# Designed miniproteins, single chains, continued (2): the designs that were tried, part 27

Each design is a single chain, and the fold is of that chain. pLDDT is the mean over its residues in the fold that is shown.

## One batch from the design tools (miniprotein)

Design m4920
Fold by ESMFold2-Fast:
Structure m4920 (fold): chain A 70 residues (1-70)
Amino acid sequence: DEALERLKKVIDEEVEKGKISREEGEKILRAATIGAQKHKALGKEEVGQRLLDNITKAVKEGSKVIVGEP
């Protein structure tokens, strides 16, 4: 999944720059992967792609990423 690979690369870059922790990056990647897989399984791959794009943008902008875990 190209969007997921792009997100992973952006997370790695932001962790390397010290903008987010490795633990936070792993949490974001895990939640994004689960969300994308769930949408793909339901035939809503486009919705999953939009979710990944929004998460990637938030990480790059240094915004707080809310992954809906509670």
Scores: mean pLDDT 71

Design m4921
Fold by ESMFold2-Fast:
Structure m4921 (fold): chain A 83 residues (1-83)
Amino acid sequence: LEEIIKELKEAVEEALEKLKPLEEHPIAKEAIEVLKEEAPKTIKELEERLKKGIELSEEEKEGFRKVIEALLSLPEKIEKYLK
């Protein structure tokens, strides 16, 4: 769980950094706003699970791996939409 929290935080920071130059475009601005709103909520929930010693199921771990992958690919997908 600690590793997933770390990777999720890093993926969010990387996505925001790569999207910032594109924020003049509405689609990138909306993606930035959604990430700033949703990422802290998800991270807080995972940190609470960690504090309580609640392990993620294998299905939940796979789900978060897919979310991390989607976050890392998000700036490229938005850039392709703008070109």
Scores: mean pLDDT 77

Design m4922
Fold by ESMFold2-Fast:
Structure m4922 (fold): chain A 99 residues (1-99)
Amino acid sequence: SEVEFLRSLSPELREELLRLEVAIGMAEIIIGVAKTIIKILKLPEEEKEKVLKEAEEKAFELIKKAAEELGLELPEDIKTTEEAREWALEEFRKRQEEL
C-alpha cells in the first residue's frame, strides 16, 4: 500500500515526498476547478482549450517550484499530474534504495 511505502521511507525522505504530493494534489485541484468552470459556463471549444492551458500552466508551475525546493527537476516530458505523481514516487523509491 502507499501508506506502507511512505512508512518505509526515512523520516526526511517521507516529509519531502509528502510536500511534493501536496503540490501535486493542489495542481489537480487547479485543473479540476478549471474543468468545472468550463462545464458550468458551457464554454465553446476554443475558450475551453485556453482555460485548460492556463490552468495546466499554473498547476505545473506549482509542481515545478515544489520540486526545485527539494533539489529536483521536473522532467519536461511530464504532461499530466498523474505522470508527475508516478515520477515523484519513482524518484523517492530510487533515493530510498541509495540509503
Scores: mean pLDDT 84

Design m4923
Fold by ESMFold2-Fast:
Structure m4923 (fold): chain A 69 residues (1-69)
Amino acid sequence: MVSSLGKNEKAVPALIKLLGHEDENVRKAAAEALSSNQAAVPALQILAKYDKDESVREAAKEALKKISS
């Protein structure tokens, strides 16, 4: 695969993995970091529905709106 600076795409699989992390602070940060990445939409939709932390669900919802707007 090709490596490219400034795209953050190398971090995207790790960030998507972090959306399932046991620490709510990590999940929230990952959702916010993915707010510009369309590939994260399915994972963010799951997080917005099923996450036990209110701020994580809100962050995922916000990220989805930012991706779509």
Scores: mean pLDDT 75

Design m4924
Fold by ESMFold2-Fast:
Structure m4924 (fold): chain A 76 residues (1-76)
Amino acid sequence: SSAEQQFLQELESRTDEIIERLEAGEISPEEAERRLQELADEFLSRKDTFSPEAQQQAQQVLQDAARRFVAIVRER
């Protein structure tokens, strides 16, 4: 659905913004983790309304963001 596509695009955009701000030093690792957790919780609260394919895509976006977060934090 268009709502699923919009949510996935917003999720990707919001995760990218959080990671970019973290890399730029504009937010702390603690703040970035909090914001990423909020996005994960938002997805979990709504996931049963999504198709299995959309659920899988959202999980992949969140996992990729988590990996990028860990990589940045490990370089410090």
Scores: mean pLDDT 85

Design m4925
Fold by ESMFold2-Fast:
Structure m4925 (fold): chain A 97 residues (1-97)
Amino acid sequence: SDIEKKRYVAIVLRGVLNASEEEIKELLKLSVEEQLNELERRLIELYTPENAETGIAYSNTLSLEEKFERVRQIVDDLRRHNPEGYKEVLELIDKLL
């Protein structure tokens, strides 16, 4: 569902990108597609700044489903490598939804 997709995006925004509660609330007002596009842009700029233009262009060729699958993998990695931090992020996001 769209709520589940928004929840996953919010978990990555907080857990990986350390986005503020205020920023997350504003992004949650956007469509799932707009949230996924903004998340991908931020991830590319943070982790591959030298190739950001190319990375963003490539990301724009991906389907919504393909972008969301990447988000799912990131959430799974967070849960596996830092279960306590994941739990704290999850509790925060559940209060914002």
Scores: mean pLDDT 81

Design m4926
Fold by ESMFold2-Fast:
Structure m4926 (fold): chain A 73 residues (1-73)
Amino acid sequence: MEAVRKEVERAAEEFPEEREAILETFENALRLEDVRTAAGAVANLLLKIGEEKDEEKGRKMAERLLKTAEEVE
C-alpha cells in the first residue's frame, strides 16, 4: 500500500497540473476496489496524460506503478 501510494505521489509531482486528478483517481478507486485495480486506474490516467505531454514519461511511470502494485498484492 504505502509503496503504491508513494509512486502515485511521485506521478503527481511529475504532472503537477494533473496532481489533483491523479490523487483523486487513486483514492476513489481504492475506496471501491483493491490496490491493484486502483493502481490500474491511475496507470491508465498517466498514459492518457503522457499522450498529451510526454508519452515516454507517462508510459514509464504507469509501468513502474503497476509493478509496485503487483508486489503488494
Scores: mean pLDDT 79

Design m4927
Fold by ESMFold2-Fast:
Structure m4927 (fold): chain A 89 residues (1-89)
Amino acid sequence: SRLELLEELSEKYAEKGKEVEAEAAREKEKLSEEEKKEIREILEKELEWRKAGGTLEDLRRYIEWGVKYAKKVEEEIFEEMRKKAEELA
């Protein structure tokens, strides 16, 4: 689910906060635990709105942060897999 995905990305973003933190901070202040909880409740309602044909523009920044972190993690995973494949040759 999108809510579950965003929550996971948000948590992983916090774990690697030093890597993505500065970039996220340039656009908005870092999210607190309380703010993350509020976002979850808003996202649940926004998912219903999105299903009705609306857009997620209001939550775009939070989604952008989550996607940015996910891409960062994917890029690192791909790099690790590439190096491992080279060593296995």
Scores: mean pLDDT 51

Design m4928
Fold by ESMFold2-Fast:
Structure m4928 (fold): chain A 72 residues (1-72)
Amino acid sequence: DAREEAERRIDEAVEKGRAAGLPQDVIDALAAAMREVVDKLFTSSQEEVEALNAAILAALAPKAAALLAQRE
């Protein structure tokens, strides 16, 4: 299922984030945000969810900065 694949991609993003030296707090926040986005879009468009997941992975570091600014 595309949902299972999306979850695997999020887990992979978490591991890559750790390998890239991102703080664990930031990785946890990004993983939660990714899962929320995937869950909301999954019932509407599996292709769109996959594309969005890939975009989030590509923007991991700047996305972390935006999320931290939003949530302090």
Scores: mean pLDDT 69

Design m4929
Fold by ESMFold2-Fast:
Structure m4929 (fold): chain A 96 residues (1-96)
Amino acid sequence: EEKKKKLEELIAQLERVIEAVEEQIKALEAGTSALPNTAENLEKLRHDLEKAKLMIKYLKAKLEGNKEEEKKYKEELEKLGVDVKEFEKAIEEYLA
């Protein structure tokens, strides 16, 4: 029960970080950045954001006990090169 609450709190915190990053990407796409290589930097940020969003979806599926969605998001994360086992270990250490 306490681990579930900690996971819910972690998911909420991560969702806030994702929202902040999405707003930053939106500002950069609107041409507020005059930095060289902005397009390359935006592509990297979008890729990292996609991984982070899938990590959140995976954690939510685990929290809800949705085995079908958990499997789906795990496979999508692995295709993006995410070490899901290392990620799970980090979450378990955080919840301990």
Scores: mean pLDDT 75

Design m4930
Fold by ESMFold2-Fast:
Parts: sequence; structure tokens; C-alpha cells
Structure m4930 (fold): chain A 91 residues (1-91)
Amino acid sequence: ARTEEDEKEYIKTLAEELLSDESLKKPAVKTLADMLIHGDEEEKLLAARLLAEIAKKEPELIKEYAEEALKYAIEHGSEEVKEYAKKALEL
């Protein structure tokens, strides 16, 4: 991404690609949840942003496979990670 807007569109596109295949939805959400807990700061931020976009279309997948990781991120993450994690759970 060249700008913050370009990065937002890139994240949205990645989330749509992950959701385009039924067989990829669950493993993608589980991988992002793991990354949100165990990744470095860049990986945690990417995971939180992707989970927030996925929650807009598939809130039930977030509740089933990512809710605990998102709650952990809200309690222990950086301010930016907390912001996106809250957005993912509010949907």
C-alpha cells in the first residue's frame, strides 16, 4: 500500500479473497486468531485489521473462532490493535 487508504483497500481485498472460498474461511479465521495472540506487532495489527473486515460479512465465524483472541487483544494489545479488535467484536 502507498497510502493509508490504499492499505485499507488492500486489507479489504485480502479479506474478500479469504472469504471467497468456503474451505478457506474457517482456517483463515483460525490462523488470524493465532497470529493476533502469538505474532509480532505488525502481524497482530494485520490480523486485527483482517478480522475486523471479515466480521462485517461473517460475524458468526469471528464469534466461534476468533472471539477469545480478540478479547485477549483488547486487554493486552497496543492501542491500534485494540481499536481494530473492538471493531471486529462489535459487528
Scores: mean pLDDT 80

Design m4931
Fold by ESMFold2-Fast:
Structure m4931 (fold): chain A 85 residues (1-85)
Amino acid sequence: LLRPDPALLALLREAGFTRDTLSLDTLLGLLMLYLEKKKLFDPEDPNIALVSDSELGKLFGVDSLDLRDSEGIVALLLAHSTRVD
């Protein structure tokens, strides 16, 4: 299980998450729900999320996310989470 850092956890709360720990699969699903709720998907390419003007973009230090880069997205999520057994 993973425990998101307070800043990431606050964004997950906006996606409807109510716990303090979750699996990586659940974390990825909540990231997708957050992007949909904030309407951050690029209308011309649904595999790209435009996050430059969002709190998520500020937290990750990126202007966009390529949703096909699963390893890069996982690395960003793990950089903002602590593993708990």
Scores: mean pLDDT 82

Design m4932
Fold by ESMFold2-Fast:
Structure m4932 (fold): chain A 65 residues (1-65)
Amino acid sequence: SAAEEEARRLLLEAGLSEEAAENVIRAAKTDDPALTLALTRRELTEAVGEELAERIVAALQRIVA
């Protein structure tokens, strides 16, 4: 989907490997989406900072909508 492609692109731009980006997208699709997104937001904020983490989380939310 367009949302999935956007999320993958943002994750790769943030410096994640292709495998790490695929794992994040898969987790958002198969786990509890609300809990997974909250945990991912926290971890991404620590890794890439607040502004980029918010953009990535917004893209992931569009996948699970």
Scores: mean pLDDT 73

Design m4933
Fold by ESMFold2-Fast:
Structure m4933 (fold): chain A 84 residues (1-84)
Amino acid sequence: STSELERLRQEARRLAEEVIALSRQLMERTDDRRLILHAIGEILRAIGVLYDLENNSSLTPEQVQRWIAELRETAAELRALLAQ
């Protein structure tokens, strides 16, 4: 339904913004070039999701649910890196 797709889009947007915030925190706390490049890559991927959420009229709930799962995994990975 339209309401379910809108709920999923808002959750994916929130998670993409969380990934960007965590990646920025990682960049601020490390001088490791590899970790900085990893964080930049995750920011670019999250920006891509945000762009598609706004501009792709063909999005399905299933596609957005996959992005939510991937973004949750990425956020957990970034939190683990920040906890080191």
Scores: mean pLDDT 89

Design m4934
Fold by ESMFold2-Fast:
Structure m4934 (fold): chain A 112 residues (1-112)
Amino acid sequence: SMEERLERAKKIREAMDRAAAAFAGNPQVASVVRGIGTLAEMAALSDPETAREYAEAIRDAAKQAVELGKNDPEGLRALAEALTEMAKHLPPEAREIFQEAVDEARKAIEEL
C-alpha cells in the first residue's frame, strides 16, 4: 500500500540522516550520503523496474562516498549500517544491487 511505502521511505530517510551526521566533518561525503537517501526513498516508492534503476544509482553513489570517506573509519561504519538498514525497506529486485553498495562500504572498512 502507499501507506506502507511512505513508512519505508521514512525509515530510509532516518537511516540516511544518521549516516550524514557521522560525516559532519566532510560536507562532500555528507552530501553524497543525503543523495543516496533520496534515491533510496524514490526506490521504495517506485515500481520494481524503476526501483532497480535507483538501486544502480545508489550503488554508484555509495562507491563514490566510500572513496571520498576512505580515511574516516567511523563515518564508513555509519554508512555501512545505514545502507544495511535502507536495504531492508527496498523491494527484492533492488536489494541485490543495493547489497553491492553495502559490501563496498564494508570492504573499505576492512582495508583501513
Scores: mean pLDDT 76

Design m4935
Fold by ESMFold2-Fast:
Structure m4935 (fold): chain A 82 residues (1-82)
Amino acid sequence: MIKEEFEELAKELGLEPEVSEEQFERAEKLRKELEKLLIENKYEEARKLAEEEYKKAKTNAEKLLLQAAMRVALAEANKVKE
């Protein structure tokens, strides 16, 4: 899911998606944490967590991966909120 979203975002921007499996695992962990916060309506906490993780990103590829994680987290949270 995150990997597919990242590859689509990278393709749209004309970038080559060069990230490690470890980086995907870290993004998936962040996605799960963001999803939980969004489901609990803790939007400010979710925003702060995402912002801090973006500050830790060293490359544009990592920033795109975090953006993909945020998009997936929001989509999954919205499916739970009926």
Scores: mean pLDDT 76

Design m4936
Fold by ESMFold2-Fast:
Structure m4936 (fold): chain A 93 residues (1-93)
Amino acid sequence: PSVEVKAGESASVDVDVAEGQTVTVTAEALSGDATVLVTLERDGVVEGAAVLEVKEGEKATASFVVTGPAGTYTVRATVLAGSGTVKVTVSVS
């Protein structure tokens, strides 16, 4: 699943995961450079966080190993700085 996030905004994607799986989040700057805060959340609790700095046309990736129980987790991406749009793609392995 993927979502687009504009400067100063946040968006979220829900993923179903099992314990020990890795959630990989890729941020791609579609326009302008961006600083993106990525959080992995469960029931409103932040289980993991990363800050990704991405130049226009480039990608940055954060990976989170799920140490909690199997279920639905929320990946939230917030564009902290920059002026453009970021595409956030989430995968589970």
Scores: mean pLDDT 83

Design m4937
Fold by ESMFold2-Fast:
Structure m4937 (fold): chain A 73 residues (1-73)
Amino acid sequence: MMSMEERFAKVRDEMLARIKDEAIRARYEATMDAILEAYRRGELSELQADVFVMAASAEALVAERQLERRRKS
């Protein structure tokens, strides 16, 4: 089974490859860093960290898709 750090790095790399907008990328990176730091400090369980990573990733993808739709309008 992958460690949290390995899963985190994989998700981060995959998401950053999909995000084109600089502001969305910066916010996503800051959010991911905060989640990982909280996990390392023992403030979050693995399940809580996974849920927060999922929420942050979903938010970034929704924001990116909204920008793409506006560009195609």
Scores: mean pLDDT 80

Design m4938
Fold by ESMFold2-Fast:
Structure m4938 (fold): chain A 70 residues (1-70)
Amino acid sequence: SLAEAAAKSGRAGAAAETLAAARTGAWHMSIYAEQAGIKEAAEAGRRGAHAKTLEEAREGAWQSSKLAEK
């Protein structure tokens, strides 16, 4: 499902060891969440995708994943 794909991408971004990987996970999460109609998760994913630091990118992906689980 789109929600499962979104959650998987968000978790991958939250666990990423590099800024690029964290941003990629958050960005994919935002796309799937938007397609599933979960606005808050999509917005959190976009924030992670645009983050300037690994910590911020991971946080965005993590928040996006939590919001998409329901």
Scores: mean pLDDT 79

Design m4939
Fold by ESMFold2-Fast:
Structure m4939 (fold): chain A 81 residues (1-81)
Amino acid sequence: SAMIEAALAAMEEEAARLRAEGREAQADMVDTAKAYVRANADDPEVRRLAEMFLRAHERGDLEAAGMAIGHIYALQLEREA
């Protein structure tokens, strides 16, 4: 999916930016969310959250983009518990 590919590329860019700023823990959270999106690209909830991240990132809404990453991370933890 072009949308999922764009979201994953944007997440990779954001993780690299966070690492360049010394924000390793936040970059690791983005990498974890990115891996989960890649593995679950056919899941409707994962697709919805990935699209929310992409749209927020495209608009420069860093708060909404961060919230989308947080929701993806939380969803993975909930499903693994």
Scores: mean pLDDT 87

Design m4940
Fold by ESMFold2-Fast:
Structure m4940 (fold): chain A 64 residues (1-64)
Amino acid sequence: MRYLVFIPRELIDKPYLLPGDIVKLGEAELKVLRVIMSDGEGFTVEVELLSGEIPEEVKVLKEL
């Protein structure tokens, strides 16, 4: 399934997310499809959920 999400910066240990990146957040494995915005607060990205459940710390903005 695909989502537009906000990932807080503290959950990502690198300065950038790129399309094609796979990020593991708790039990969730998310593939980054597109980066809409990145700033000091976090990343607004389109993702595909590959496995698990999106954690509460990641804000689902829209189901795609």
Scores: mean pLDDT 84

Design m4941
Fold by ESMFold2-Fast:
Structure m4941 (fold): chain A 67 residues (1-67)
Amino acid sequence: MLEEEIEKLMKEIEEMVANKAPKSEIMEKISELSRLVLRMNKEEPEKLDLAQEAMKLISKAAKEIMG
């Protein structure tokens, strides 16, 4: 399910940022998560809370790796 894939990617991104993974790898996971969030917003608009948490994580991870 999209929800499970989004939650899995969110956890992976958090762990990658904490472990100082290469910026390119973190950006790839952020791109993947962004695609899944866009799909979920189209197919399951009732999942607003999860979409907001995912977007918040994307912003946080991007700030950590970009400065």
Scores: mean pLDDT 81

Design m4942
Fold by ESMFold2-Fast:
Structure m4942 (fold): chain A 85 residues (1-85)
Amino acid sequence: SLTEELLAELSKLSEEEREEAMEQAIGLARYAIENADKFSKEQLEEFIEQLEAFIEAAKELLGEEDPRVQELERLLEELKAKLEE
């Protein structure tokens, strides 16, 4: 699964590289929310699926209580709301 592939890749990273990966994921999610009107529904749905897989991998590695995981979950819900527009 995509989650298993992402978990394997994140597990190879140093703590500093994982922090960078989390920040990049947060940045991409924010970009997708701000530019949702520029994407097709299919593109937004694909991004949501990828983000969900990334969040599941990050939860397994860092825990549900990690502030970056919580921020990604908040951004995921905001992005899902854009599909209802």
Scores: mean pLDDT 84

Design m4943
Fold by ESMFold2-Fast:
Structure m4943 (fold): chain A 89 residues (1-89)
Amino acid sequence: SEEEKKKVLEAIRKLINSIKSLSDEEKEEAIELAKKLIEKHGPLAGPELISLVLNKASDEEVEEFAKEYELSAEEKALLKRLVREYSSQ
């Protein structure tokens, strides 16, 4: 539902904004990636993205997610950076 998508996006926005080492531009790019994935692949893409960051996903786990959700090399690099920067806080 639209309400569920909104709630998931708000959770993602809060998570991304908690990563102090990210620039405002990187935060906007990450939020836009999350929106794109939810719109293209459905609402489960949001919780799966959150889980990767919160659980400090390995590079292999990020590669599997990127393959499933058809991320570009640049989008995959951004996701790996999100996981790394979150883990370093």
Scores: mean pLDDT 84

Design m4944
Fold by ESMFold2-Fast:
Structure m4944 (fold): chain A 77 residues (1-77)
Amino acid sequence: KVEEVAKEILEIAKKEGRLPVEDMSDEEEIKEIANFIKRLAEAIKKGDDDTVLLMTGVLKATYGSAADIAVAFAKSL
């Protein structure tokens, strides 16, 4: 499930020293990550290479090494 992958990404990012987002619960952040992965998967399926490149960059900037898990899962959807 996308939500389980999103939870794993958040836990890895926290372990690597990412600070919590103020005024956002873990559940809210997991939903945000899950939604982003779904949008990335749609862009991949459409062959929208510019959007895929941009979204992958955002994931790497936000979640570091955990972004690779997000991208791999999006490609599997």
Scores: mean pLDDT 78

Design m4945
Fold by ESMFold2-Fast:
Structure m4945 (fold): chain A 82 residues (1-82)
Amino acid sequence: ELREKIDELLDKLMKHDVEVLGLNPVTVLAYRVEILFLADKENIPDEELLEMLERALKEGKSVQELVDELKTRIAQRKAQAA
């Protein structure tokens, strides 16, 4: 259920990036793949990823900005765990 909601929100974010921000669809798709890859690799909970996606959509952030935020969160977690 949560994964289906994540995919739905990613679809909405990608559509906004292409249709409203005028970003290249191939580039936007690459960022989607990166988000999902990083979330899986770094064991980001589906609930947290969902929260980040909902916030990004509400604030009008691009998928690139979401990737940057996710990378920042991962770096902060690794620093705190060390």
Scores: mean pLDDT 79

Design m4946
Fold by ESMFold2-Fast:
Structure m4946 (fold): chain A 96 residues (1-96)
Amino acid sequence: SLKEKYKKLVEEGTPEAAWEVFKALADGSDEEQDAVIDAINEASKNPNVLKTLDIILIESTLTEEGLKKWQKVSVYLAKRGDRLKNVIELYKKIKP
């Protein structure tokens, strides 16, 4: 399933896997975007999920492509506020 695919990717904690997750969340279909968020929520106990989110954050702040993709992600999250809560809680753990 899409959720199992993205769960494996978020649990890798590598730049390559993180970039695939970031692309799906920014440029994917609504089904793919929802699958990514569900995967992050299900895998939230795995410390590699925080590594994946940290890589996405770094890319979103340091590269033009990352900044553009992060704007698309923010639009998606604004439309799906119920899914946003768990992502925000994970994000708070990245920045002390």
Scores: mean pLDDT 76

Design m4947
Fold by ESMFold2-Fast:
Structure m4947 (fold): chain A 95 residues (1-95)
Amino acid sequence: SVKEQLVQDRLTELSTLSPQEIAEEMRRDLRLWAVLSRLSNDKLLEIEEFAKRFQEFLSTLSKEEALRIYEGLLQVDLEKGPQAGIDYAKQVLRS
């Protein structure tokens, strides 16, 4: 499907990056999703703090594990939208 191709294209790009750069890209995507979700300034600050913690979490993982988590987040964003992507990321960090 087109959605599967978009996820695979993004993962191919991310696979050329270091684990640190993958974690930094995920932080950028979470911040972008927060803006696209039309959150208030207070909620944007909360997501900025969350995105930083999520970046730190991904930086503790292998590149393979980080990409697997990133794939799941991209699938949720594409199927259910940016707010759902953020909520899924919060669930992953709590697990």
Scores: mean pLDDT 86

Design m4948
Fold by ESMFold2-Fast:
Structure m4948 (fold): chain A 61 residues (1-61)
Amino acid sequence: ERLRKLHEFTEAVKNKDFDKALEIAKELGLSLEQVRVVLDNLLDAGYITEEEAEEFLKRFE
């Protein structure tokens, strides 16, 4: 269950569906640190840009 939701979160971020990603993160009770780790991994893999990661973090607060 939790792993499936975490996968849905990463897919939403990859698809730039930040509203959906934000809803899933809140459902999972993700900490800011956990969100940063996922965003850093996606950024290193080339799925998102630094600007997109920063925008999502501002919305997550």
Scores: mean pLDDT 81

Design m4949
Fold by ESMFold2-Fast:
Order: structure tokens, then sequence, then C-alpha cells
Structure m4949 (fold): chain A 63 residues (1-63)
């Protein structure tokens, strides 16, 4: 499995849109939302099987 991330705006609507985009693109198993309090950037992270379609809309997280 691979962790994917997408940067979204800090509003609930923008977070919801990001989550929906990931779920519509491929099967995802876990979703978490993280906000950097210094920059105000919010990131939606999703655990999924490796997917070319997800890599077109989200960034692969390297550990």
Amino acid sequence: MVLYKIEVGPTAAEVQEGIKKLKETAKVYEIRVETDLETGVTVVKALAEESEELEKVAERVEE
C-alpha cells in the first residue's frame, strides 16, 4: 500500500472536496487530514493501493 497526499485549502469545503477527489479516483482505506498551523496549508492523506490515477491528482508520500 502507498500513502498519497493532496494539498487543499484550510476550509471544511476545500477539505471535503479533496477527500471526495481521492475517493472518486481509487479505492482508499484510510484518510487523515493534517494542517500546518504556521503556514495554514491543509493536506489530505489517503492510504491506497498503488494507482497511476491517484499519482495524477495526488503526490506519493515517501517514508
Scores: mean pLDDT 77

Design m4950
Fold by ESMFold2-Fast:
Structure m4950 (fold): chain A 62 residues (1-62)
Amino acid sequence: SREEIRERLERETRDFPPDVRQGLLDALDTLLSDPSLTDEQVEDAARRMVAVARRRVEEARR
C-alpha cells in the first residue's frame, strides 16, 4: 500500500516542474517513513499536498 501510494504520486506529478515534484516526493518519503501514520493518513496527506501543488502549478501557467 505504501509503495502504491508513492507510485501514484510519482505518476500524478510527472507533468509538474522538477523542483516541485522532488519536493512532493521528499515530503511523501518523510510521511512514508513515519511508523505512527497509517496508510490512510499518508494517502490523505499526499492527496492534499498534490492538490495544493497542482493548483500552484496551474496558477503559474496563467
Scores: mean pLDDT 80

Design m4951
Fold by ESMFold2-Fast:
Structure m4951 (fold): chain A 80 residues (1-80)
Amino acid sequence: SRVEELLAGLLEAIARGDQRALLARLEELKALGLKRIEVPVSDEAERRVYELIAEAAGIEVVFVGPASPRLRELARAAVA
């Protein structure tokens, strides 16, 4: 989905410290006009990263499981 693609891009940008990519992905996420996103997570560190992204984008986040392998790997890299 477009949301999953944008979240993956955001997590990659955070892990690499790529501010340009981070801002571009946040703008794309905001442009979708979503009030809420559902994100599959399995631990508290992953939740904190998604909460920060949601706060920056002005969107509510709801956590659902299970997490996709790619998103889990990217979130783990972002919190490290």
Scores: mean pLDDT 75

Design m4952
Fold by ESMFold2-Fast:
Structure m4952 (fold): chain A 75 residues (1-75)
Amino acid sequence: DEGLRRAEARGQAAAAKLNEIVDEVARLIKEGASEEELREKIRELLRTRMGATDPLSDLTLDNLIERARERAAKE
């Protein structure tokens, strides 16, 4: 069960970090940040908090912005 335990731990850690990124982006949306500013901030947060590589997919950025807009609308 080492594989399952490690996969669970990585999944939980990744989900927690991603949730923090979405929360920060949602705050920026509430502050009136542009989509360009949001994309730049997401790239920085992914690199800093999740150790993501520089070549991030546009799909990933768009998905995070969408999640953040949902958060901002419900806050």
Scores: mean pLDDT 72

Design m4953
Fold by ESMFold2-Fast:
Structure m4953 (fold): chain A 100 residues (1-100)
Amino acid sequence: SIKEKMLEIIDELIEKYPFFKRLPHPDSELYKKLKGEIVSLEQIKADIESGKINTIEEFKAKVDKLYETVKKYYPPDSPLYQLAEEIKEDFDKKVEEFKK
């Protein structure tokens, strides 16, 4: 099913990109700055499991939001910005593999 394929993709992304698995610590300056704007991979998985995300387009919108939020708050030479580019490329590639 499409839900099973989306869960496979999100689990692979969580394993490969643990930096984006959870939101920053509540006491961090970054958590306060990003509150309500960034989506964690763990939250995306929960939304797929609950049926809040039930299409690949909805899944893509959440990954794009994570990517755009990181680009907004981090400079292009930061490791986190580079990881956001990698997640975007890896996600897009995995979505293409659905069609094979």
Scores: mean pLDDT 78

Design m4954
Fold by ESMFold2-Fast:
Structure m4954 (fold): chain A 61 residues (1-61)
Amino acid sequence: SKGMLEQLHTLEEKRKKEVEDLTAQALISGDENKKKEAEMEKKRMDGDLEAFRQIVLEFEK
């Protein structure tokens, strides 16, 4: 089904891959600032996705 939960999971998976790619590139570059930026972006994204997930779960009940 093309439900809101399915859309959330697709978005979460896509953004998680993007952040993982950024983190991997930062590690390869050896740039401490880029590593720190990637980690900060991951934390911010995780927080945003968790907030959205809570809204979706509340709505699907």
Scores: mean pLDDT 74

